# Designed miniproteins, single chains, part 100

Each design is a single chain, and the fold is of that chain. pLDDT is the mean over its residues in the fold that is shown.

## One batch from the design tools (miniprotein)

Design m3472
Fold by ESMFold2-Fast:
Structure m3472 (fold): chain A 108 residues (1-108)
Amino acid sequence: MKEAFLQRAEESLRNAEKYADEAIKSDPETAAVYFSKAILYLNDALGAAEAVPEHAEELKQRAEDIANRVKSARPDAYEKGKKLAEENLKAEDERMRQTVLDGAAAGA
């Protein structure tokens, strides 16, 4: 079980690095989208890292290095990408809330 979480964290970090590299070399609008995807993979990697305490600090450092690389090379993509990732999370939360409310209304 712990091995599966370590593999997931490593795969998510590889995907985050891939999208971070795409963000650095892309136009401003595309760069923000790629970095927002990188943030989602970084969050997934950090979540998986909580299940493997022996590797958590290493995985967290690798995630921070990826984020800092984009921040240093493309501060515009970093700021816009963070905002897009936050809006995507809010949209998903609202979608789940709407589904629950629709279900409650139909069941009443």
Scores: mean pLDDT 77

Design m3473
Fold by ESMFold2-Fast:
Structure m3473 (fold): chain A 95 residues (1-95)
Amino acid sequence: NKEELAKAGLEASRKLIEAKNSTPEEARKLLEEALRHLGKSIKLAAELKDVEVLESAREGAKELAELAKSLGDEELARKAEELAEEAEKLLEELK
């Protein structure tokens, strides 16, 4: 579903941008929301074999991990890194 995929990607991107300009407490919540949208985007992109979106979601997950580390949220950073690795493996399979 391309519509769902586009919405998930846009939401993830907007949450990441907002997190950069928010208080630490608000940024953490926004990054958690971004992680959920990125996870949905990765699953849908893999189903649709959308390599471009999968690459973008991988990079978004890496950026989320860096932001989470800057906030001292080690668990959120780990989850984002795992998501980026999952996207990397899916990209390898898609050729």
Scores: mean pLDDT 83

Design m3474
Fold by ESMFold2-Fast:
Structure m3474 (fold): chain A 89 residues (1-89)
Amino acid sequence: SMEEKKKEMEENLEIEKERILESKKDWKLVVENLFLSLENAVEQGALTLEDLELLKELWLKIFKELGAPEEVIKYFNEKIEELKKKLEE
């Protein structure tokens, strides 16, 4: 179900949140690793448009909670929109 999928994603993102803190909030590394994983998942057909929207919501929550700079949030949103366009083609 969508609720079970959201819960699993939230649990995985709590682990990622800990990794961000361990990196001392190296946002460049965080975003680069995130988009390498997302781009690979899109190429493998493992990620739907609905999955990407859910991941966007959950990651934006983490970025805001951890105080990511506005530039990081903007770049993240731009990269997500690029991936969405690729999935719609």
Scores: mean pLDDT 81

Design m3475
Fold by ESMFold2-Fast:
Structure m3475 (fold): chain A 88 residues (1-88)
Amino acid sequence: MSAREVRSELARLIANGIVEGNEEVVKAFVDGLREAGLEDLADGIEAAVKAGDVDTAIRLAAEAVGRLTEEQARELLERVKKAEEEAK
């Protein structure tokens, strides 16, 4: 996958996880953002999800995906994919 394709797939998976209320996917994404030093975005996403503000959560998640390095985005995509598979 190209860096653009990795970011697009990560954004798609987290948006679906937020919409579907998949707590494992949201947790994997938020934990990964904190490890990447994006604590403010991680906190904002978690707060929006808890409030049921899906639109804000998706917007902040998209911003966070854009701020990740290519390597961070690849690592987080694998983590989120694993969380999605384990939630089924």
Scores: mean pLDDT 85

Design m3476
Fold by ESMFold2-Fast:
Structure m3476 (fold): chain A 84 residues (1-84)
Amino acid sequence: HMEELRAQLEKLREQRLNDAMETIKKGEELVKKDPVKGAYELAKGLFEAARIDPSANKLLADALKKYPKEVEEGIRKVVKERVA
């Protein structure tokens, strides 16, 4: 029973990580047309991925290297919207 629950939790984690990766992918495409909206989606996906799997911090580092100004502005927007 407990092993089945752990398998289901791991499956849900993989699903969420996959959704975050899809958001990053959409953000990369969008940044070419709308840098502000693209950076926002990139930051959102990168934050969710890093939250789910700490090894995904490499993706954040790589994105900051590729799109430092645009990704940083997107990160600021995500943080600002989540300040309560």
Scores: mean pLDDT 72

Design m3477
Fold by ESMFold2-Fast:
Structure m3477 (fold): chain A 72 residues (1-72)
Amino acid sequence: MEALQRLADIVREKFETNKPLSEEDLKTLKELLEQMPETAEVRALLRAVESSKPGDTISDIAHKAHDIIREE
């Protein structure tokens, strides 16, 4: 519950500000996703974060995750 809320807050903040994600942001997103139930959406987001680099935006991660979900 708490991890999902923190993930939502981070995603919203970064999306609204259109800020590129730092290495710490990517690490935090991965750690939060690893604490969540193993659903297709969470697995897709985790894979998207793992393939992302510092400088990618939340929009970039969302596009990658969407493509992964569509392939399943």
Scores: mean pLDDT 72

Design m3478
Fold by ESMFold2-Fast:
Structure m3478 (fold): chain A 72 residues (1-72)
Amino acid sequence: MAEKLRDPEVQAKVDAVLREFVERHAPELLHVFDATGSEKAARQSGVMLRLTTELSREELEELVAALKKALA
């Protein structure tokens, strides 16, 4: 179950960045983002963990930079 969501606009931007990154680097995980909002939030945590495990340092820094821009 989702714990606490930030502002909807911020959450939407973060979700869009994560989904786009997954689509480019791990499209097999896209189905996780097709889930309901609350379940999607929990699954996004698992996806992030998997991505950081499979992504190179360069891709990890790209993801962090993209998230930072989305939050700005």
Scores: mean pLDDT 64

Design m3479
Fold by ESMFold2-Fast:
Structure m3479 (fold): chain A 65 residues (1-65)
Amino acid sequence: SKEELLEELREAMRRRGLSDRQIDDAIDVLKKSKASEEEIRAVLEAVRAGDLDAAEKLVLRLLLK
């Protein structure tokens, strides 16, 4: 589910050292943009891979939707 993917994303971002504010801002963008499970999974996989630059670019694309 989207909710499970968003929770996994919160945990992955926390493990990468992102602040609670940065995590909340990113999750808020994903929720407000009505990101698909596929779009959320792409961000999650980038964060898990340690590619925070790719993850940021994916979130910014959704913000500009």
Scores: mean pLDDT 84

Design m3480
Fold by ESMFold2-Fast:
Structure m3480 (fold): chain A 67 residues (1-67)
Amino acid sequence: SKAAQAVYDYFVDNNKDTLSLNEAADIISKASGVSKATALEVVRRYAGGKKTLTLEEAVQAGKEVDA
């Protein structure tokens, strides 16, 4: 998945342990070509009420957007 790869690369390149919902949504939106609003809706579900996503959660959100 392009969005999952973009999220993974961002975590590694920026030595991140978590992403904000807005950071994850922006990366996924740009990689998948969906709107930021659409990406944000998906990342909110994977966050499960949290303000941040782990690498695993962000990668799964990216995979869902590309499906």
Scores: mean pLDDT 83

Design m3481
Fold by ESMFold2-Fast:
Structure m3481 (fold): chain A 93 residues (1-93)
Amino acid sequence: NRKEIEEELKKMAEKIRELLEKLGIKLSEEEKTLVTRENIHKLLERLGEKVQELLDKNKELAKEMQKLMEEGVEFVELVNFIIEKLEEELKKK
C-alpha cells in the first residue's frame, strides 16, 4: 500500500532528523520541515555515516542486519532496527 509506505517514510524521516540533531549534526531549515523522498534520502546518507560507525564497533549488530537482509526484511524495517540500536548505544554511555 503506497499510502502506508509514504506514512512510514515520513515517520522515519522525523526520527532520523531527531537523531541527527541529537548527535549534534546541524540541519538546514528545508531538512527540518520537508519530508519528501529526496530529503529522506539525504537524511539517510548523513545517518548512514553514523550507522556505519556503529556497525564497525558492533560485529553482532552487523551479523544481525545481514541475517535480516537475507530473510527478505523490508528496507523500512531495517532502517527502524538501525534507529533503535543507535538509540540504545546512545543510552549505554
Scores: mean pLDDT 67

Design m3482
Fold by ESMFold2-Fast:
Structure m3482 (fold): chain A 96 residues (1-96)
Amino acid sequence: MKVGKAEREELEVKESPDDGRVRRVTQKIEGLTEEQFEMIARIVAHEVGATEMEKERLEDGSLRYRFRGEHPDGTVTEAEVTFKDGVIEIEVRERK
């Protein structure tokens, strides 16, 4: 009974040719609302164990969340979730 906006998911996984120690995943999702962006940002924050969170509005009108989780073993997980023109881009980076 709810008519949502059309969504399209494109998963692009790029491996760094220079360093197999760094895990990076980039995901793009189109046709989303700002409310859905906020929900996705909260899910990403939870999954990365974020201890720090920053929300900013960029000069081009884009919204960005930055999350950082630092673990006792020295592992650092960082995530950026950016919303622009109905497109959400998620980048997660892990290093140890």
Scores: mean pLDDT 66

Design m3483
Fold by ESMFold2-Fast:
Structure m3483 (fold): chain A 85 residues (1-85)
Amino acid sequence: DKIVITITKIDDTTLKITITAPNEEAARALAEALVEFLRSRGATVLELEIEGNTATLVVEHEDPEALIEELKKFFSYLDNVEIKV
């Protein structure tokens, strides 16, 4: 029951976040919670894609480095999470 989060900086204002969860339900639930969190932090969700147990988000923010640190805190509340940046 391992969750793997990969955060990739695409450009000066854009991040790609990939969530690999134990199953599709978990991936969708985490993606939905993450969308709410990102919007609360002033990010724009450009894309959300669910394929099996993997959710991929493309998000825009004025300060992606600050957003990465906030994402690390967000995911720190989950058990059995590996974060790759």
Scores: mean pLDDT 86

Design m3484
Fold by ESMFold2-Fast:
Structure m3484 (fold): chain A 75 residues (1-75)
Amino acid sequence: SVSKLPEYLKKVKERVAAGEKVTITPDVGLLDSGVGTFEAAGISFTVPIEEELKARGPGEIRRLVVEAGLKALGV
């Protein structure tokens, strides 16, 4: 949830700094609502998707959702 986002980001950053392998899973199943989801280490983020990007196909959208999530995590 959004209210827990700073706490989750801190935990993920601590695990990465400790050398732990973190699993990152992008989910674009919410494309019709203009958002993609990004999951890392059991936490989820919602990323807005511009209408023009929906036309580029799921592979490009998935790449952008992953990049946005990694940027949000500071990784």
Scores: mean pLDDT 57

Design m3485
Fold by ESMFold2-Fast:
Structure m3485 (fold): chain A 75 residues (1-75)
Amino acid sequence: SDLEKRKEEITREYTRRAEEEVRRLIAQGRRDLARDRVDEIAGEAARESLELGLSTSEAVQVAKEVVDAGEKTIE
């Protein structure tokens, strides 16, 4: 469905953003900011998911995937 395709697109876009932002912060010696930035990006992903008509459960799932990707990049 169109919503399923949009969910995949949002998930891919925001996980990529989280990974890129974490790598940027680490390269700048600012690993200390990485967790907070990942949380902000995950929140944005959840909000966009809800705006596009995804359920609360699906928005939470998207946010979780963003956090998981960011956390793995921090490690």
Scores: mean pLDDT 87

Design m3486
Fold by ESMFold2-Fast:
Structure m3486 (fold): chain A 73 residues (1-73)
Amino acid sequence: MREEAREEARRAREVGERARASGTPKTQSLGDALDDAADAIESAIRYGDLEQAKRGAETARRLVAEAEAALAA
């Protein structure tokens, strides 16, 4: 659980950096959202809120997919 959520936070930060590097307003916005999602997951893990960590990981996965689609377009 916690390790899976940490992996999603790491992925969100990695994809967020690539999205910001792309330099369009949409990819910059997605990069910011991915950083926010990673911060939320890390905070939930720190406070032991496993349900919030799970929800954050689900949000991060959706944002990663959206950012990857935007980067491929």
Scores: mean pLDDT 83

Design m3487
Fold by ESMFold2-Fast:
Structure m3487 (fold): chain A 74 residues (1-74)
Amino acid sequence: MAELEARARAVLAEDKAAIAAAPLSEAEKARGIALVEELARAHLEGARTGDAAAYRARVAALREEAERLAALLE
């Protein structure tokens, strides 16, 4: 449990650092950070509840949403 939570937090920190270093506008960085924060929350919720199916479904949905939003950014 704690190991999965620690990994989720580490991935969130890595993703935020990558977004901050990317040559993106402040608005694009804010959207990216919001998406990775929501993804991290889904990971932490899955680790705490032990509901693997719900966790996988939520992660998949968030990744699809991230892809849709990326397609809308110019």
Scores: mean pLDDT 67

Design m3488
Fold by ESMFold2-Fast:
Structure m3488 (fold): chain A 77 residues (1-77)
Amino acid sequence: MKGREYVEKLREATDPAEQAQYANQAVSEILKAIEEGDLESAREYMEELQRALEERGHSEAARELRQVLEEEIKEAE
């Protein structure tokens, strides 16, 4: 999926500000996939983003973000 490189960059980033920036970029790409009706890609990207955030110690942010994105996916279909 295009934009998935942001999850890889998040995993490699050590600076919390950079991690937040890449997470926001990944969220934008997930929302775009939802708008385009590509719900399967959106779910896969969401799961990868959640894992990356948890690996970087942002478990609460990962949980909150997943809730928001799951609701967006459900609203789409």
Scores: mean pLDDT 78

Design m3489
Fold by ESMFold2-Fast:
Structure m3489 (fold): chain A 72 residues (1-72)
Amino acid sequence: AAARAADLRETAESVQKVMDKQIENLEKEAAASTDPEEQARLQARIDAVKEARDTFLRHLELEAAGRPAPPL
């Protein structure tokens, strides 16, 4: 249904906004850090959040299209 697809899109936009803020905060921490090991850990965390975001958004996109989503 169109209403369900719209709700899923709004959810995806909300989640993306929250995760984008988290990524931005982590990038600021990485830029402020002078410790290469801490910078590496923050970068790994940023990469993990980006991957989780992309996986979640793909799942919602498939559900909005009425297609079976792969397991999360």
Scores: mean pLDDT 77

Design m3490
Fold by ESMFold2-Fast:
Structure m3490 (fold): chain A 58 residues (1-58)
Amino acid sequence: SRATRLAIAREARELAEEMGLSEEEKERVVQRALDMLDAGHVPDGADLRAIAEEIKAE
């Protein structure tokens, strides 16, 4: 579980960086991705991309 959380956080942060999000926006992407994991859904690349796009649009 801890290894999964670290991997998801890293992937979310890297994707947000590639999309040009700010440090504050990157943190929000990571938090939302981890919330999804804690809710029982392991986010995949499409989930992370959707989260990042939603946060960028805010």
Scores: mean pLDDT 83

Design m3491
Fold by ESMFold2-Fast:
Structure m3491 (fold): chain A 92 residues (1-92)
Amino acid sequence: SMEKKREVAGMLVAALEKALELPDELVDRALEKLGLKREEILPPKVEVEKPTEEEMKEFLENVEEALAATTDELSRKWIEVLKEAIEERLKK
C-alpha cells in the first residue's frame, strides 16, 4: 500500500509542479508532513524562481479546484497539505 501511495503522490506532485511551477520549498514541506522523501517520488531538485504573491494565490485556487474534483483519499490528503503550505506562505 505504501508503494501505491507514493506512486499516486508522485504523479500528483509532478502534475502540480509542471502546471504551477511550485517552488521546491512548498513541495518539500508538504512531503515532510506526509512522511515522504522527495528523492523517492520526484526527480532531482531543479532551482526555480520564487513565485510572486499573485502566482501563489493562483496556485491556491488550482489546488482548491483539484481538491473538489479528487475522490482518492491519499490524493485528497496530499492536496490538503499543499493547500496548507501555500496558505502559510501567503500569511508572510
Scores: mean pLDDT 62

Design m3492
Fold by ESMFold2-Fast:
Structure m3492 (fold): chain A 91 residues (1-91)
Amino acid sequence: ADEEVRKAAEEAAEIALEAARYLEAAAPTAGDPERLRAAAEQLREEAEKLPEEVLEETKNLSDEEKIKLGEKAVEAARAAAEQARALAAAA
């Protein structure tokens, strides 16, 4: 369970980092480059903190609760990545 939660946190962080890189790559040709760069920086900061936050939240939980929280972290990262892509398309 701890290993699965760690993998989920790493997956969530990687999704956020990929979204941040996508925004940074889109920024030079966007209508609002600074907005996309700010969003990318926020995603990178969230990705850096995510493994620690998930591990702290799960350290005293049951195996079932650990797995559930790991799944939620991945879902949240995917939602944030989708919002980032929408932001890039709108900018």
Scores: mean pLDDT 78

Design m3493
Fold by ESMFold2-Fast:
Structure m3493 (fold): chain A 87 residues (1-87)
Amino acid sequence: DEVIEILNGLLEEVKKKNPDNEPITLEQLEKIFEEYVSTIEDPEKKAEARGIAGLLLAKLNERFPDGVITVEQFEKVIQELKDAIEK
């Protein structure tokens, strides 16, 4: 599933930028998402990844209104979304 691949890609990029599980702002997370999307060469997959990143960021802003999240918290959100898609 392309959506699951994109979610995994976003998670791996966040882990790569924050290996010590330090808190990150949602603004920093948005920049990490944009960087991941920029690595995608296929224009169609790039457009889908941009859409998924935007929806994910909106969900994170709703769940974490203080604008800060840990990598562990982000990983849990990604897992919840993957579980919902696989159902």
Scores: mean pLDDT 80

Design m3494
Fold by ESMFold2-Fast:
Structure m3494 (fold): chain A 80 residues (1-80)
Amino acid sequence: SPIEVAKEAIEEVRKWLKENPDASMEEFIEKVNEALQKAADKGVPAELIKALRDVVLESYNNKESPEETIEKLEKVVEEY
């Protein structure tokens, strides 16, 4: 399922953040973009990938934490 692939990508980012608690927001965004690209390559719809990328951009502009960003990404996938 495309939804399960997207959830798996977000969970991978969450696990990476737990292993890298001192990571910068820039390093976090790089990892999110890597995970979303892999999800796109596995067939997650472009519309969902765009929605997830838009959340990352919004969170960055609002100076939100990595954890707040992950919570918003999870919500977008749940509502898709």
Scores: mean pLDDT 88

Design m3495
Fold by ESMFold2-Fast:
Structure m3495 (fold): chain A 100 residues (1-100)
Amino acid sequence: MPPELVVLDVRATLLPDGTVRVEVRLRRVSGPPVTVTVKVTTADGTASATSAPVTLREGEEATLTVTLDDPSLRVGDEVRVTVTSSDGTVIETTTTIEPA
């Protein structure tokens, strides 16, 4: 099986403190261990944040969390999510901000 990293779920939640918590659930389906990071960017590109790196081995699943502190963000706004792996894999997706 070729090396494979998949995004299982992406959720962005507007918290009561006005920050946006973005949770990205990933699985390493096959291949050698990889270190992954998640970068979240606002649709206009004015704000971004990056997760701490996480190492995933074959069959492992992890949730990476990123907090955006942009007071202009509202429920229904789009955020861009980029997953980067140490093996050169880049996965790009988007999600909309949901209420807590």
Scores: mean pLDDT 83

Design m3496
Fold by ESMFold2-Fast:
Structure m3496 (fold): chain A 110 residues (1-110)
Amino acid sequence: SDEAKKYLQAGDDAFKAKKYKTAILSYLQALKADPSLPSILKDNILGVVARSLVELGKLKHSEVLNKEKIKQALEELGIPKDLIDTFLKTLSARKLPDMVLLLAATSTLD
């Protein structure tokens, strides 16, 4: 949808600007606006949200696949419950090996 596309672009722009909370909010709004986003875009959103939480010091590198720790980190940032629920639903639909590969790839870009 046009709405989801605008949120994805806003998320990308915020992430590049190191505005990590704004990036998280924008990406989660994109997931809420279009639950039918391609799996590759959902994977990218899950990865950049996890990385943004680590950059903000709200999540440890060892916790990036821990759903309960991610939920707590998003709550501590004041992310709305409906967006947190959307994120956790998206994460629960993913295959774990694909998520591990994505997060490993992002850690080697330091």
Scores: mean pLDDT 77

Design m3497
Fold by ESMFold2-Fast:
Structure m3497 (fold): chain A 68 residues (1-68)
Amino acid sequence: SEIEKKVQEVIDFEVEYLRMRGREDLAQALEERKEDILKIAEKLYKEGMSPLIAARAAVNLKIVELLG
């Protein structure tokens, strides 16, 4: 589905960015939580967000949870 493609694209981009910043711990944790991120993104998409915005919001929410 389009939402699954956008979630994977955003995760891949963020993981590469985190690795470049020396945050291998966060990069790995984000990859391991792909299914949770997809579930959040699908909910946001059904609530009216575009696939890309839903994917970005879901990934950012998961990063904030992992940091706090």
Scores: mean pLDDT 88

Design m3498
Fold by ESMFold2-Fast:
Structure m3498 (fold): chain A 79 residues (1-79)
Amino acid sequence: SKEIYEELKKLLEQAKAAVDAGDLETARNLIKQAYVLLSKLTGEEKEEAQKLLDEVRARYNAALAPTLSGLHAAAFAHQ
């Protein structure tokens, strides 16, 4: 359990770095791997891991394609 949780945290840190670098394909693959590890966790570790994963997913989604709310959002999505 602890080992899986530590591996998941490392994957999420790598995913954050990939998002920051604009490597959304690598970030997506790392997030997918984190989901597999999340399914193996239980209790408090799963809840904490889910929270961390949700934060990384929010960052990824913001970088990939923000919800269109105006010209600025459209311009960002096409950069």
Scores: mean pLDDT 75

Design m3499
Fold by ESMFold2-Fast:
Structure m3499 (fold): chain A 95 residues (1-95)
Amino acid sequence: MALTPLPEVELSEEELEELRELEKEAKKKYEEFLKKHGEEEAKKLLEEVREITENHPDDAEGLREAAEEFKKKGYNEMAAVAEALAEAIEIARRK
């Protein structure tokens, strides 16, 4: 994955396992997207996600909104990646 979740603050072993599972699912969905739409399209959508995270680094809702827009465009796999990133951000903010 070209886009990494925000750094964790303090996480339990269970929360770290949740993050690992999210990363695994996101990588799988990204590979499915590459096979279906190609690398050029993937780079464009990842750049859009990166812009959202840079402008609102703690706004998981923005990433979920991007996922809904991706679904509307038929990019379901990339929508899943954006949702996984939003979930990872939420987990990283837990104690």
Scores: mean pLDDT 72

Design m3500
Fold by ESMFold2-Fast:
Structure m3500 (fold): chain A 68 residues (1-68)
Amino acid sequence: SPLEEKFMKEMKKVVDEGIKNKLSESDIHARLQDIVDQARAAGLPDEQVRRIAMEAVKYYEKKRKESE
């Protein structure tokens, strides 16, 4: 859905900027949680929220390994 794509892009941006600026894992996770809360507030179904959260976690793990 357009909302799922929007929030996924926002999560990836948070990951990219967080790693670039050497933010702690807890700070990046807090910012991702804010986007998850926004997605729920926007009315995304639980299945779609779970999907974008899982993709954000995978993206973070990939980017973290590439930056270490």
Scores: mean pLDDT 83

Design m3501
Fold by ESMFold2-Fast:
Structure m3501 (fold): chain A 87 residues (1-87)
Amino acid sequence: SIQEVILNFLRWEIEELERDIARLKEENAPEEKIKETEKQLEILREVLEKVEKDPNISAEEVIEELEKQGLLGLAKAIRLLAESVRA
């Protein structure tokens, strides 16, 4: 289902962000950069929870939520995934 495709993508993206945060902390990156990335991770976890709770969620709803949160690149990725599933 489209929900499972979106869930798998979001889970992968969350794992990558968690690795990025760990790397930033290891490299003693600026605190502001770490906090910015942690905020992005928190937003993505909230989106994931919303998708998990709604098995009938549309790709359009997920795209709108990501765009509203300023995650334009991820919104574009979900749009491309939805188009590939429908093609």
Scores: mean pLDDT 84

Design m3502
Fold by ESMFold2-Fast:
Structure m3502 (fold): chain A 76 residues (1-76)
Amino acid sequence: SLQSLLDQLRAAIQQTQAQLQQLKAQLDQLKERYLKTKSKEDEQAYIKAETLVLLFQIALDSEEFLAKRVEEKLKE
């Protein structure tokens, strides 16, 4: 049902939000470390974390868009 799909999307949004918060905290720490050390390893760790934050932000935006679409269809 559309209601079941909406419930699944809402659960996915909560999961992605939690993961994104953790990744953003890790990104801040890795950025500080890279700025201090200037090492190649810390640069790679920072770039990886930044890329994952972007990936999960895109996932969150997509999940929210789809949930809103399903909500609007249920109101029709």
Scores: mean pLDDT 90

Design m3503
Fold by ESMFold2-Fast:
Structure m3503 (fold): chain A 100 residues (1-100)
Amino acid sequence: MKKSIEELKKEAEELLAKDPKNPKNQMKAQILLEQAESLEAMQRAIDLIEALVYAQQGKYDEAEKTAGLSRKELDQLVELYKNGDIEGLFQLYQEALERR
């Protein structure tokens, strides 16, 4: 990875702190934050898939470490996945992201 998520966020914060009223800096900061958010979403999706695979194998300790989700949340995601409830799975994932 050429820049970490943390580096992108820091660069955006530094641009906004330096001159918050500069439209060029605001636009550049927004692009960097959107890029960081996209990378975070991709990484979390990968972590979620990996955690679901671990949970299905009964490796709940590994699943919890990988996704940062509780055992209860992982059990709910596995159940939704098995039932083909894709909408419910995404909804629960969004709720879990709000808590981290």
Scores: mean pLDDT 74

Design m3504
Fold by ESMFold2-Fast:
Structure m3504 (fold): chain A 69 residues (1-69)
Amino acid sequence: RPPLDPPVRSREELIERLKKMKEDALNAKKAGLTSYVNQVKKLLEWAIQNTNDPEILKVYEDMLKELEK
């Protein structure tokens, strides 16, 4: 499974990066890039299993729900 460890300085930067990733994934879904969207969903599922930060966990869960539409 791919690692989810972006090079960010702070937790706030990580959250902002994740919000941007969500928008990019939704745009990819609209463009019909189903394989890419599926890869992002798998990455989020892995991240949910691997994170113990409740605020970050909520962000991942929200992104996954949005992508499931």
Scores: mean pLDDT 71

Design m3505
Fold by ESMFold2-Fast:
Structure m3505 (fold): chain A 73 residues (1-73)
Amino acid sequence: DLEKLLEELQRRLEQQQAARQGAIGAVETVARVANVPEEVVQAVLAEIENMPSLDMDDVVRLAGRAVDAALAR
């Protein structure tokens, strides 16, 4: 059914937008708590913004890279 297909597509788009906002918030929170360098935070945020689609695994991986960079200092 076309209606169900449209509903699924809309749900996926909403989840992608929510994941992107969640990723931005998570990276900003981690940066504040772990004192992550601003250039690293901006690089991760730019990757999130430039990705055409974003899974939660991608979000966790990008946030983890920012944390690892801070801890390596």
Scores: mean pLDDT 68

Design m3506
Fold by ESMFold2-Fast:
Structure m3506 (fold): chain A 79 residues (1-79)
Amino acid sequence: MREEVVRLGEEAARALEAGDEERARELAKQAASIGLKGGMSPEEIEMLVGLHLLERGFPVEVVSRVGRLIYEAAEELLE
């Protein structure tokens, strides 16, 4: 579960770097959905992915954008 969430978050970061915002949103929503089903909160999913991306050396701007997409998708899925 957590490994899949961080993988999808990393793919979303790569999509953003490539300029594919639609793909990034799809991947962020998948990460959020899996994390929520696994019992994580929106904040926990954002933190998990954000820390992983920072450790992998992604730019802070990309990390912030992916984190925001994941948090917004998770909040939307809870409505």
Scores: mean pLDDT 85

